# Designs tried in a protein design run: designed miniproteins, single chains. Part 29

Each design is a single chain, and the fold is of that chain. pLDDT is the mean over its residues in the fold that is shown.

## One batch from the design tools (miniprotein)

Design m990
Fold by ESMFold2-Fast:
Order: C-alpha cells, then sequence, then structure tokens
Structure m990 (fold): chain A 67 residues (1-67)
C-alpha cells in the first residue's frame, strides 16, 4: 500500500544516510561507500515487516545519537 511503501522508503533513506556518514567518518573511499550502500539497500529489501519494525527502532536511536 501507499503507506507501507512510504515507510519503507523513509527507513531505507535513514539507513543509507547513516551508513554513508559512518563510512565517511572512517575514511572509506567513494567506491567502498557505494559497495556498502548497495549491500544496505539489498538487506532492507529482504526484510520482513517484523524485522523492519525492529530495525526502524534501532535506526531511530542511531539517528538521534548522531543528530
Amino acid sequence: SHMEEKKRAEYEKEILDTTRRIAEEMGLSEEQIEILLKAAREAVKRMSPEEREKALEATKKIREVLS
């Protein structure tokens, strides 16, 4: 549904943004960052609704700590 697709997109964005920030802080190259972002996208796409809810809570906490 529209609501589920929107929540998924928001969650995916939060994970990708956080992953990029951590990778940049660690001094990874753009090539390495792209590999990590592709892996993160695939992981989110394979999650069940229950797994996404738990991961969303974890992502929210990480985002609050970083921002």
Scores: mean pLDDT 73

Design m991
Fold by ESMFold2-Fast:
Structure m991 (fold): chain A 95 residues (1-95)
Amino acid sequence: SVEDQIRELIDQLIKQLQELSKQSTDPYSKSVLDDLVKRLQEARETLSPEEILLLLGDLIHEVTDLAVRTGSPDLAQASLLLTQTLVQIDELLKS
């Protein structure tokens, strides 16, 4: 189902962000990534597909702003991963 595909995309995103956090040497970026993972894990269990899409939009805005303010390459990479996942979910919902 589309819902199962969205769940799989969120699981892949969580795994990618967890690996990015493990490899990060910046304590601030690591804390932001760890918080992002927790928020996505909660969303996966509680939110509808449309609500997940809205949350991803909000998270992209927050993480992009933090990446610009801090100059963190890890947060810039996280913003890209979030954006790629948003596009994939949006395409599934429009199909």
Scores: mean pLDDT 89

Design m992
Fold by ESMFold2-Fast:
Structure m992 (fold): chain A 55 residues (1-55)
Amino acid sequence: TPEEKVAELEANFDTLSIEEVVQRALEVAKLGYEANDLETIERAVRLKSAALERQ
C-alpha cells in the first residue's frame, strides 16, 4: 500500500542518497494521490523536503 511504501522510505531515509529519497518520495506521493491518501502524500512531501534541506 502507499502507506507501507512511505513507512519503508522513512525507515531507510538515512541509508538512501538525496536523489533516491526525492525520486521515491515523488513515486509514493503519486500513489497516495491515486489512493486518496492525504496522510501518505504529506509524509512523502516531508521526506522530500528533509532530503533537499540536507544539500
Scores: mean pLDDT 80

Design m993
Fold by ESMFold2-Fast:
Structure m993 (fold): chain A 79 residues (1-79)
Amino acid sequence: SAEVEALLAAGRAKDPAAVAPLVEALRSPSPRVRMAALIALVQMGPVARPGLPALEEIAATAPPGWAELIRDAIARLRA
């Protein structure tokens, strides 16, 4: 979808302004949108680190499978 493509493009661009919209997209009801946002944040690397507190908050209330993927992303961003 155009939304998934836009999120992945934002990750490739590594634009700091994209961090907050990508974090918001993690709360999407669409599994494809949520996964694209997580992939994009990880691909941004250190630029996405300001999003870490929000990622931790989302992981704390997320279903077990999704929480595990977010925590893996947090670990990758902290490395």
Scores: mean pLDDT 87

Design m994
Fold by ESMFold2-Fast:
Structure m994 (fold): chain A 91 residues (1-91)
Amino acid sequence: SLVEEAERFVKEEMEKVKEMLAASPEMPAADAETQAALDAFLANQTPENILALNDAIERQGAMAKADLLRLAEAVAEASLEQVRRYAEELE
C-alpha cells in the first residue's frame, strides 16, 4: 500500500539521518533566530513556520545535531500524516 511504502521509505531515510549525524562532528549551535524558528515549527507545522525555518537555515547554514534530529523527526512525522490522509482520500 501507499502508506506501507511511505512508512518504509521514511524509516530507511531516518536510519540514514541518524547514522550520518552519529558519524559527523558536532556542528555549531544555531543562533537565537534559527532556534526560535525551529521551536515554532516543532510546536506547529504551519506554512508560515515552515518558510521561516527554511529561511533561517538557509541564512545560517548550521544547526546542532540534536536540533537537526528533532527537525528530521518532525518532518518525517508530518510527511507520514500527509501520506496517510492522501491514502484515505483514495479509498
Scores: mean pLDDT 73

Design m995
Fold by ESMFold2-Fast:
Structure m995 (fold): chain A 106 residues (1-106)
Amino acid sequence: EVIELAKKHLQEALRLTRSPEARKYIEEGLKLVEKDPKKAAEYFRKASRIALRAGDVPAAEHASLASDLLRLYEKGFDALKAYEAWQSGDPELREKVRKEMEEKEK
């Protein structure tokens, strides 16, 4: 479910991006998403930064969401609950998820 959700966001990033460089990183990351979600997340984070520099804000947002979902999944967090909190626009729920991520990263 988390991997499928991340793939959907990456397909949107590919559709929306005008940057060939960002596209390459998304495609390379997609090859790793099931085999090595941690490395895939790094590729998508880089793609997001490249897309943002190119002015492709929607593509950058989709790639960033996919990266965050895969990082949460790899760390054993409930990535779907995190996604719901991010989509709700509730600052309190977003802050709880952020703190949980930070605590488990250390």
Scores: mean pLDDT 77

Design m996
Fold by ESMFold2-Fast:
Structure m996 (fold): chain A 62 residues (1-62)
Amino acid sequence: MTLLDKVIEHLKSLGFNVEGDAKILLAKLSKESLEKLLAAKNREEAYEILKKEFPEYAHLFL
């Protein structure tokens, strides 16, 4: 299982969309950014990270 796979399952457990364009965006993230997302404790913390990484596209994860 890759770090990306773990982040996808974690975001899905927090109720985020991780399909289509959202998955493509996640695949572009650095390992450091993926680790920050995996460490996010709740939906609000994860969404703040997504907004910083993808200011114009964070809504694709909703």
Scores: mean pLDDT 86

Design m997
Fold by ESMFold2-Fast:
Structure m997 (fold): chain A 97 residues (1-97)
Amino acid sequence: APEVANLPPEERKKVLEEKKKELFRETLGLMKTLDMPEELLQEFAEITGLDLSKIEKLELSKEEQGAILAAVLNYAELHKNEKVLEIVLKAYDKLNK
């Protein structure tokens, strides 16, 4: 985001980490809404450092759901995180079926 470029390096890193965690929280909440298997939810939470018990289901439109999954897929591809990519692709398949 353009506003992040004007922050000191330490604060910029913190903002980017917070945005990443927010994306992962939204993804996990969406996966709960899609009734993904609990084992898959637990694996995603463990990989992303999230507390599964603190994440609630997200009530989202199909368009918003697709946007979140696209964003986290792009993240996983850019960072070559094969486990996140596999889990998110399974969520994407369930959304489109």
Scores: mean pLDDT 77

Design m998
Fold by ESMFold2-Fast:
Parts: C-alpha cells; sequence; structure tokens
Structure m998 (fold): chain A 79 residues (1-79)
C-alpha cells in the first residue's frame, strides 16, 4: 500500500539520519518540521481568508530558507 511504502521510506530515512547526525541535529530537524507544519497551517488559514498567495509564498520561502540555514550551521558546528 501507499501508506506502507511511506512508512518504510520514513523508517529508512530516520535510520540513515540517526547514523549520520547527532541527536541534537535530529532534534533540530524535528523542530524545523513542526515549525514548518505550523506555518503551512497558518498560511492555509490565511489563504481561506482571502490573503494574497504570492505574498504568502514569498514569506514562507524566506522563513524556510532561514530555518535551513540555521540547521546547516548546527551541522557544521558538529564537525
Amino acid sequence: SMEEKRRQLLESSRALLESTYSPEVIEAMRRLSEELNRRIAEVDELLRAGADPDVLRDELSRFATRQVDELERLIREEE
């Protein structure tokens, strides 16, 4: 099933991440995922309220870039 394939991919990805990165970096990735999901939910709510999709896309893109840059900084500090 699609759900089983997704679960297997997530499990394989988690095992690879855990073998590659420290618990601190993995925790940062988890928090980034939660933050992005929260922001996506906020954007979805604003879109339903009639907000400009181009403005929201740009704001989400800038937010995602900043979060990725911070994660990359943490990864570099562990080397």
Scores: mean pLDDT 75

Design m999
Fold by ESMFold2-Fast:
Structure m999 (fold): chain A 75 residues (1-75)
Amino acid sequence: MMSKEELEKEIKEKIKELEKKLEELRANGADPSVISKVDTGIAVAKSLLEEGTEEALKQALRVLEATKKFLESKE
């Protein structure tokens, strides 16, 4: 099983990846609904990371993975 510290590290890395992708989407004039969904996913994950419980961290990872999969489905 992934440790709490490993979960936090993975969540932080995925947030950075999605923030970079969000910046690219904004720069390229992507659909505002797509931008909003990615931005919301990042915000929810950050909130769960701040809560810092194991359950919240697992939920943050799930939100980030769902957001990434959503973007892949649009590309």
Scores: mean pLDDT 82

Design m1000
Fold by ESMFold2-Fast:
Structure m1000 (fold): chain A 73 residues (1-73)
Amino acid sequence: SDIDDTIAYLRELLSVAPEELKPILQLEIEALETYKKDKSKIPEVLEEISKKVSEEDLKILEALLKVLEELES
């Protein structure tokens, strides 16, 4: 599935990311797994992530989540 593909992509990024970004990438993966199980929790998880990422990284996260939302629609 497209969500699984995105999780795989994030896991690949996690393997090459700077140590300071690894916790944030893990939170992103967790958010996507939560989205598959309970979409009502996603705004809460996304809000937590947005406080820890740069503006540029936040835009990438928003783009990824928007693509997933469109695929689920």
Scores: mean pLDDT 68

Design m1001
Fold by ESMFold2-Fast:
Structure m1001 (fold): chain A 68 residues (1-68)
Amino acid sequence: SSTEEAIAGIEAYLARHPDDPVRAEIAALRARAKETGDGADAAAAIQLVSDHLAANPEARASLRPDPL
């Protein structure tokens, strides 16, 4: 699902970018979306993650198999 894909993407992104200024906010919204199951929390988390993945080609590339 798009939620699972977005969560996987954010985890990969956060692992590569520990100094990201919005790291804590994204992680908190993601955790709330998983914990509450609330559509509003999920939508907010997905929107932030999706926007960051779309704006960061490096993070998007981490979701694809790297050429050997």
Scores: mean pLDDT 60

Design m1002
Fold by ESMFold2-Fast:
Structure m1002 (fold): chain A 92 residues (1-92)
Amino acid sequence: MQEKLEEMGEILAKTLKPEFLQELQDKYVEKFREAIKNKDYYTALEILYEVLKKMIEASVPEEKKEEYLKILEEIYKEAKEELEKILAEEAK
């Protein structure tokens, strides 16, 4: 799971433009922190996915958007499956 979060962080670093930093902090970072604090890992994952998707759509050149969106979808799918496994084991 941590590896998938690091991959998402790399995508953010590659796509994030300075003009989006303030909006990211104001709108999404606080929501993400609250989700983590409440142990709502599904909501935290959804917030991270939506942020990265918006950054790719706004910041990545058209010819690279499909590639970056594919990487994001794969990371999101794997992270969600990993989270479901962890929560299923904890529910025993």
Scores: mean pLDDT 70

Design m1003
Fold by ESMFold2-Fast:
Structure m1003 (fold): chain A 105 residues (1-105)
Amino acid sequence: SKMKEIWEEAQRVGRELTAEYRRENADWFEEVEKKAEEMEKAGVKEEEKEKFAREVMKEVVERLRELLEGRDIPEEVRELLLEKLDAMETGDKAAAEALREKLEA
């Protein structure tokens, strides 16, 4: 029960942080979307598009970590969110799956 409550709180905080970040950085997200569309139209190689996507994800993760640092939340919730952000930054599907299994147990 306690782990479920911690997970539900982490999901709530994660959604709020993501919504806040998107709202405060709307112009940046519009520029990212425009650049992605320009790369698609230019016929840029998939590897170059994936590199751009990874660079964007790294910046998003770094900003979300900064927002998380300023939040008054339980340490267990903070640790779960940081583990999720680390998995997102690395693109590690195994790490993301391991985190999911840990939270379901």
Scores: mean pLDDT 74

Design m1004
Fold by ESMFold2-Fast:
Structure m1004 (fold): chain A 65 residues (1-65)
Amino acid sequence: SDEEAARLAQAIADAEAAPTLEEMKAILRASFPPEDAARIEEALAVSKTEAIELARQLAAARIAA
């Protein structure tokens, strides 16, 4: 739904703006299913930018389902 899309977009924005890696992980874990959160955390080992991009892709896939 549009509401769910807005909620996920806000969560991703909050995670991107988070002052610490731990806070970013907490926001993502609260907003995504465990399997999606784990994939995003794996991407964080590469870069924050890649993690946020993956989060956007996973959110879009979830909204489309």
Scores: mean pLDDT 81

Design m1005
Fold by ESMFold2-Fast:
Structure m1005 (fold): chain A 74 residues (1-74)
Amino acid sequence: SRRERLLALLEALYAALRDRLSPEEAAWVEGQIAALRAGTASDAELDALFDRLFRAAFRSPESLAVLEAVTRAA
């Protein structure tokens, strides 16, 4: 399903980018993943989550390859 793919994508991105996130950013991402599992996340919250993770990935060339691979798999 769409939610299962998004959850898998977000979990993979979070795992790959955890060291590039502040503690506040990491806590926010974990909260959004929990909201996706509960089915309570809005479209705006999903967009904000992806934007934040993509921005974190683009701060590191090494992380871009992971982002691209995960995005293609989704």
Scores: mean pLDDT 66

Design m1006
Fold by ESMFold2-Fast:
Structure m1006 (fold): chain A 89 residues (1-89)
Amino acid sequence: SAELEKLKELLQFVKELLEKLKEIKKIGKDWQTEAKKLLKELMDKLAEIGYYELMKKVGEEMYKNLEDRDKTIKVFEELVEELQEKVNE
């Protein structure tokens, strides 16, 4: 279905962003600047797919936790798990 295709595309995109976030954390420099860029990429992808309500929720929630690297990574990991479960339905 079209919804399943969108979910698969979003899942792959979020997985790629999570790997980039893990690398930024490992480097230990410019975390907030780089994490903000990846968050904007996620919001742009959600808008492109038409998930505008999720885009607004992600933007607000992730921005509040952006200073905490472990919390930011955990939220992305939980999002990957949630999307994977939706794809497997």
Scores: mean pLDDT 78

Design m1007
Fold by ESMFold2-Fast:
Structure m1007 (fold): chain A 83 residues (1-83)
Amino acid sequence: SEELEKRKEEAEIGAYGEAAKGLLEYIKKNPSSKELQELAKQTEKLIEEYKAKYSPEKGEILGYGEGGKLYEKYLKEKKEKLK
């Protein structure tokens, strides 16, 4: 299913900050919901926060990692609500 493939991609993105950039850019250009747009903004704030707390490189990886986890949680909650 598309949802399962997307979830796998997000799990990998959560581990790799560079890959997470592609997903966030896609969400910004192709917003399917206000919730996804809000999540993208929240991820950007997390990246800024972690960059300030640690280093640009480490903060970016951690920020995108947390953003990936938030997106995975969003998908799980949406799936549960459909039951």
Scores: mean pLDDT 66

Design m1008
Fold by ESMFold2-Fast:
Structure m1008 (fold): chain A 108 residues (1-108)
Amino acid sequence: VDIEEVLSELPEEIKELALEYLEKKKKGSKEEYEEALQMVLSLPALYTLAKEGDKGYEAQFNYLLGEIYYSLGKYEEALEYYTKAVDLQPDNKEYQENLKKVQEKLDK
């Protein structure tokens, strides 16, 4: 699969972020890389559905960007995207827990 071609529907900044994330995960275990690859390959569909007005997919897209930024050590950006996900789905405990996790990371 040509990953760059699959990600071409994403904004260039998000495509570059996703490729950086995959390069980092490629240095880990095979299982870690496969999980990262599946996450990244879901981004174009989530982005399209979010643009079409689906608030659930918009929340999930922002949450996955938060996870990617957090994995790259970019905690301020992770905070922004986790906050957007929680604002879209305030009852989602997983989003709330990961928002708290990054807030604690920034308080150190």
Scores: mean pLDDT 84

Design m1009
Fold by ESMFold2-Fast:
Structure m1009 (fold): chain A 80 residues (1-80)
Amino acid sequence: SREELYREFIRLVEEIARLLEQQGQLDDAETLRRLAREIQSLVDQKRFGAAGLLIGSTEKILNELAKQNPEVAKILQQFR
């Protein structure tokens, strides 16, 4: 379902945040954790349109991080 796909995306974001934290990229990790919490809040409220827009913005951030971080790129490739 759409809700299951959105929850799977939240898990992806949390996994990448954990990786960044382990690498000492604390600001990027905190940014991703905050975005994951906001997406989760919107999904829990059934605000799927707003959640989808925030997911799109978060995907752009993840793609930018992947350009400079091969481990982030690997996680994103496995998710797709």
Scores: mean pLDDT 88

Design m1010
Fold by ESMFold2-Fast:
Structure m1010 (fold): chain A 103 residues (1-103)
Amino acid sequence: KKIEVITLEGKIGEEEAKQLVEKAKLFIEAGADVIIIDLSRLKEIDEEGIKAIKEVAELAKSNGVKVLLANPSEEVKKKLEEAGVLELFDAIFESVEEAKKYA
């Protein structure tokens, strides 16, 4: 089972959002079974970053790839919930280690 982790670090704006989507596409093309989005190192995220997370989750689902969320802060979790993105995740975890056990 091929598990890929994408760690979002620092500030996620338009450019970082594009890189996130490209990385997810490459993992899906390479045959990933599970993608874990790790928010443990995320400091700031704008609307483009939220849209990119949504695009990644939708791409994963449409390709039969499981998508998991790890380490969301309460603030980021609320933003994802309000944008209808949180429901696109198969599960949400407090750590990458817990997400990997579920994967």
Scores: mean pLDDT 85

Design m1011
Fold by ESMFold2-Fast:
Structure m1011 (fold): chain A 64 residues (1-64)
Amino acid sequence: SPMDDFLERLRKLMEEEGVPQERIDRVIKIARFLSTRHSFDQTRAAVLTWLRDVEPRVYERWQS
């Protein structure tokens, strides 16, 4: 699904940038929870906005 593809790419980018596994697991859990109440586009936008502020290196790699 688009959500699973998004989360798989996000996990890989966070792992490559050395984000702690506990944080990666938490972000993915939150994104999956948001996806139960929001559209894919809304969930993706919320996650990317959070990444820009908290994990800017991951966000920059997402844009590449």
Scores: mean pLDDT 85

Design m1012
Fold by ESMFold2-Fast:
Structure m1012 (fold): chain A 100 residues (1-100)
Amino acid sequence: IEFTPELKAQTVASIERGLEAMEREVDELEREADTAIKNGDLQKLKELLKRVTVLYIAASILEAAAAMVGDEETLKRAQALVDRYKALGDKIEEAIKKLE
């Protein structure tokens, strides 16, 4: 099944807007996590882990959408974002374990 050029362009643009917003959010979450780890703030780390988990799922949905439209650059961007959210979640979870 082939997308029309117009539909593909519109879908890619929509995915790219979502990716841009989530990239800005993961940048801020990474900064917040580093501060919480440095301060040993267990409560904030647990709150951040919940947020990161939800956003990891959202990023995975954007990756699936990018794969469906077949745009290689958008797919690579989405995959990189999913990897960043997973790495951040793992980092926060490890920090929580060390503080408990």
Scores: mean pLDDT 87

Design m1013
Fold by ESMFold2-Fast:
Structure m1013 (fold): chain A 61 residues (1-61)
Amino acid sequence: IPPSPAAALRLYKEGKYDEAIKVLKDAIEQLKTLSPRAAEIVEKFLEKLKEDKEKGIVPVE
């Protein structure tokens, strides 16, 4: 199953931070070979998730 930023976001909303980060990293790796621009956008999202996890911030649905 191809990793998806949408799937990572869903996992993060469920409080599964480490799993969400892993899925997002896999998605970034795939995107780097297909679209470096999309990979850069998703990498910014990954950094935001890491910061939110460190601060204990959970996204609200």
Scores: mean pLDDT 72

Design m1014
Fold by ESMFold2-Fast:
Structure m1014 (fold): chain A 71 residues (1-71)
Amino acid sequence: SLREKQRQALRDTYRALAEREGPEKTVAILREDAERYQKLAEKLKGVNPELAEQIRDDAEFLRRLAEELEA
């Protein structure tokens, strides 16, 4: 599906970033991006609940990538 391809592209992008910049910097970026997504999802919850849910799921995915890089 498109969403699965999007998730794989995100994983590949952050993996490439980790190889170039190191895992510590990449984890910090992932955590910051996840926080921004979470705040955006919260703001949109009353206006567009479906989009808010998608963005929340993306935030969770970014947090999982950060955990994988820290392990």
Scores: mean pLDDT 84

Design m1015
Fold by ESMFold2-Fast:
Structure m1015 (fold): chain A 81 residues (1-81)
Amino acid sequence: MESITEPVKIILEKVEKGMELLREGRFEEARKVVEEAYEFGEKYLEELKKNRVPIPKEIVDVMIGVPREALERIEEAERKA
């Protein structure tokens, strides 16, 4: 069904863990976890497309946008270190 609750929770939990790892200076692990969140979002959106489910822009922004911003933040912090 069109419930976004579980996929969104998975993505946000992975992004949160990535940000925690970033605070500890564990840049490689942080990037890996956030990349995993991005991949989850892409696969979920692909599944919705296969089932011809309309995808609101807000869902795309959360599932792809949040992990993307987190990756950029990790890259910036790594560059400054």
Scores: mean pLDDT 77

Design m1016
Fold by ESMFold2-Fast:
Structure m1016 (fold): chain A 80 residues (1-80)
Amino acid sequence: MGQQAVDLVYQGLVQSGMDDSARRARRTMTRLIDNQDYSTAVTMAQGILQMIIDNNGSDTAISNAQQAVQLLQQMQDQHQ
């Protein structure tokens, strides 16, 4: 589940032409998930979704980022 959320964030950013942001996000989110810091991971994923929207990301990029947020929220709920 965590790896799937990270992959969806990465794909959304890459599809939006934000390759440097994608690499940094993958690295940071993997660490957050490994540390079970799901609340920060959700906040980061929400910020990334907003950034993709603001950068006129494709429907596919936005959908991938939205799915990542939903998966991370589910993990947060299951951990709490």
Scores: mean pLDDT 84

Design m1017
Fold by ESMFold2-Fast:
Structure m1017 (fold): chain A 66 residues (1-66)
Amino acid sequence: KEDFVKAAEELVQRGIEALKAGRYDESAELFERAAKYYKQAGDTEKAEIFEKMARLARELYEQKKA
């Protein structure tokens, strides 16, 4: 009865806002959580997309730290 797609969409929105704020570590975590919910919803394609976005956000965080 849980709407996994709705939960994933909320996490994606929060992840995008974290990216805009320069909070790359939190953005990566939010996209990872969104990907898990998309997998539970059976949306494997979106899960893969947000796993990649989480990796990119993590790389941005590492670049910022030098």
Scores: mean pLDDT 82

Design m1018
Fold by ESMFold2-Fast:
Structure m1018 (fold): chain A 89 residues (1-89)
Amino acid sequence: MKNEEKIKAVKEFYQRLLDELDLTPEQKQALAEAVLDYIEGKITPEEFLDRLAEILGVELSPELREKFLKDITKEVMEELFAEIKAQLE
């Protein structure tokens, strides 16, 4: 997957979080900053996952973390969203 496709997958994931989850203004701001920092290369994929988990108050499985770190695909982003949503309901 090219960097452009990875960026698109992350942006689509971010938009889905905003559309489908009842997030506080503080969570929305922190999430936007984390996504931007990651897209701009200011933080690593590992740091992005850690920020995401902290902001949303969720725990990400070691298996999902490993999949994300290996390759950022649309399927991995969908799995990440499903795990987050399941913990917030």
Scores: mean pLDDT 81

Design m1019
Fold by ESMFold2-Fast:
Parts: sequence; structure tokens; C-alpha cells
Structure m1019 (fold): chain A 90 residues (1-90)
Amino acid sequence: LEEEAKKLEAQGKYEEAAELYIKAAIKNSSDPEKALELAKKAVEAAEKSGNYELLSRGYLILSDMYRKQGDEKKAEEYLKKAEEYREKAL
């Protein structure tokens, strides 16, 4: 997943890369540091793709990962961003 996402990102296929980074973050949910790193990459790829649905999903995962790290302020911040982009996805 992560290696495939990196390959797609290098090819400019940001939408596909974001999807794989989201899956990789979820798969690594028991490793909070790794999951947070992957969630950040998912958001970055989603931003480059221009896909609001993926950006919303990326922010939601990022929010969850920050909450698991004990960073409640960032978790709330990214949850709000996820809600905003969910509304824009249509």
C-alpha cells in the first residue's frame, strides 16, 4: 500500500495515491506515529488531486490519528476541515 502510493505519487497520480495512503493509515492504526505519517501524506496527495471527497476523508483520518496521540486541539481542527470539505464534495 505505502510503496504503491509512493509510486503513484511519483507518477502524478495523486487521487490514486491519496486512496492508498488512506488505506495504509487505517491498516497501521495500531502504530500511531506511522498512521499519523501516512494520514499526513494522504491529505497532501488529496490536496494535489483537487478531490474534495478524498481531502475530507484524509482530514478525518488525520483527526483520528491526532486524537490517538493525545493532541485534542489538532484532532478537533482537522475534524472541522473534514466536515467543510465533505460539504464541498458535491
Scores: mean pLDDT 82

Design m1020
Fold by ESMFold2-Fast:
Structure m1020 (fold): chain A 74 residues (1-74)
Amino acid sequence: TPHQIARDTGAQIVALDDEAKKTEKDGKDKADELKKKGSSKGTINKVLKDTKKKVDDIRKQADDLGDQGAQQIS
C-alpha cells in the first residue's frame, strides 16, 4: 500500500541518516587517534577523504530511496 511504502522508505532514510552520522563520527575519531599517534598528514587526509566519500555515498542512497518512494506512491 502507499502507506506501507511511505513507512518503509521513511524508516530506511532515517536509518541511512543515522549511519551517515555514525560513519562521520567514527572517521573523525580515527583521524584524531592517528594525529595523537603522530601519523603522517597523508595518512590522516586519506582517512578523512575515505570517510567523506562513504558519508556522501550513504546520503546519495537516502536521496535515491526518497525519489523511488515518491514515484511508487504517485
Scores: mean pLDDT 80

Design m1021
Fold by ESMFold2-Fast:
Structure m1021 (fold): chain A 92 residues (1-92)
Amino acid sequence: MEIKVEVKDASPEALKRVEKLVEYFKKQNRKAAIVVGKGMSKEEAIEKALDLAAELFGMTRDEVLERIKRGELALSYEEVDGDVIAVITEKK
C-alpha cells in the first residue's frame, strides 16, 4: 500500500484533513495521491494530483485520466479553510 502527498503552504485545518484522509486510505488498503495547497486553484490542484497519481501508479498522466473515465480510479476535490485538496485513489 502506498500513499503520496504533496503539500504547498497548507493551513493547519487542511493538513489535519489530509492526515485523516491518509489514515482512512491506509485502513482501506487503497493507494492514493493527495495534493493540498494554499492559494492553489481547483484546476491547479487537479493537475498536480494527476501528475502525482501518474508517479504513484507508474503510468502516464493520460493513462490516469483514462482510468478515471473508465471508473477504475476516483478523482475527488474538497476545500478546507480556503485551501484546496485534490485526491486520486483506487475505487473499492
Scores: mean pLDDT 83

Design m1022
Fold by ESMFold2-Fast:
Structure m1022 (fold): chain A 95 residues (1-95)
Amino acid sequence: SSMERRQKRLDENAEISQLSKEVVDEFVREMREEGLTDRQIAQYVRENPEEVRKRIEKLVEEVAKKKKLTPDKKKEVFTGAWVGLRGLAESYLRR
């Protein structure tokens, strides 16, 4: 039914958003374990976008394998994580 289809899409979108946040959180956790401050993480993201992209792609791949995500959902998680991380980095640089 249309209502069941709508609920499924809402549930899938919520899952993708949550997984994107988890990828960003894991990236920040790894950088903090390497001894970087929030400001240094933000500078690293700005100055090394290709290396950051590769690290995010690896984290997304691990999540995709664990959750058995389709290629399309994997791309959505990557996009959400990349946008989320860029926003977080900008917030760190403002303070």
Scores: mean pLDDT 84

Design m1023
Fold by ESMFold2-Fast:
Structure m1023 (fold): chain A 84 residues (1-84)
Amino acid sequence: MSDIRQALQNTQQALQLLQQGRVAQAIQQIDQAIRQLQRADLNDDGRIALRNIQTARRLLQQGRVDDAIQYIRRAIAFLRRALA
């Protein structure tokens, strides 16, 4: 499985966990996605996705869950584009 596909799966799981209020578990999935993307050879869409995920991680540390969800959704869209 490619690092970008694994990052997409982890980011999608993080979104579901955030929607369930499971913030600590969502952060673990986000941290895994960041590590996967940092090891990958990224196109422009992949680099934008990584920046959006990193922004979401920071927002979660600030307790800004709804804002983080918006950045996670953007990251998922860009990861899907990166795999096209």
Scores: mean pLDDT 89

Design m1024
Fold by ESMFold2-Fast:
Structure m1024 (fold): chain A 96 residues (1-96)
Amino acid sequence: MEKKVEEEVQKLLKEGKYEEAAQLAADYHKESELAKRFLVLSHLTSTSKEKAIELIDEMEKEGLISPELAEALKEAIETESQEAVDRAEELFREQL
């Protein structure tokens, strides 16, 4: 990742602004499939849980995310538990 974008994204993540961090990553890395897919995923989680899970499976299949991150994201969406959400956010943060 480009150092300047990585620093700004990390700053937003430290401030708890996960949606803004994902938007910034997608804007500066518009050709990055990972950033683009996570932006779409954030919109789908509030609109269609089924489509969100399908997108996660597709990203894992394409090698964009690890199986561990894919499992954590699916558990967060399926259970909506704070613990599962926190785990997925930490794994996502480490990917950026």
Scores: mean pLDDT 66

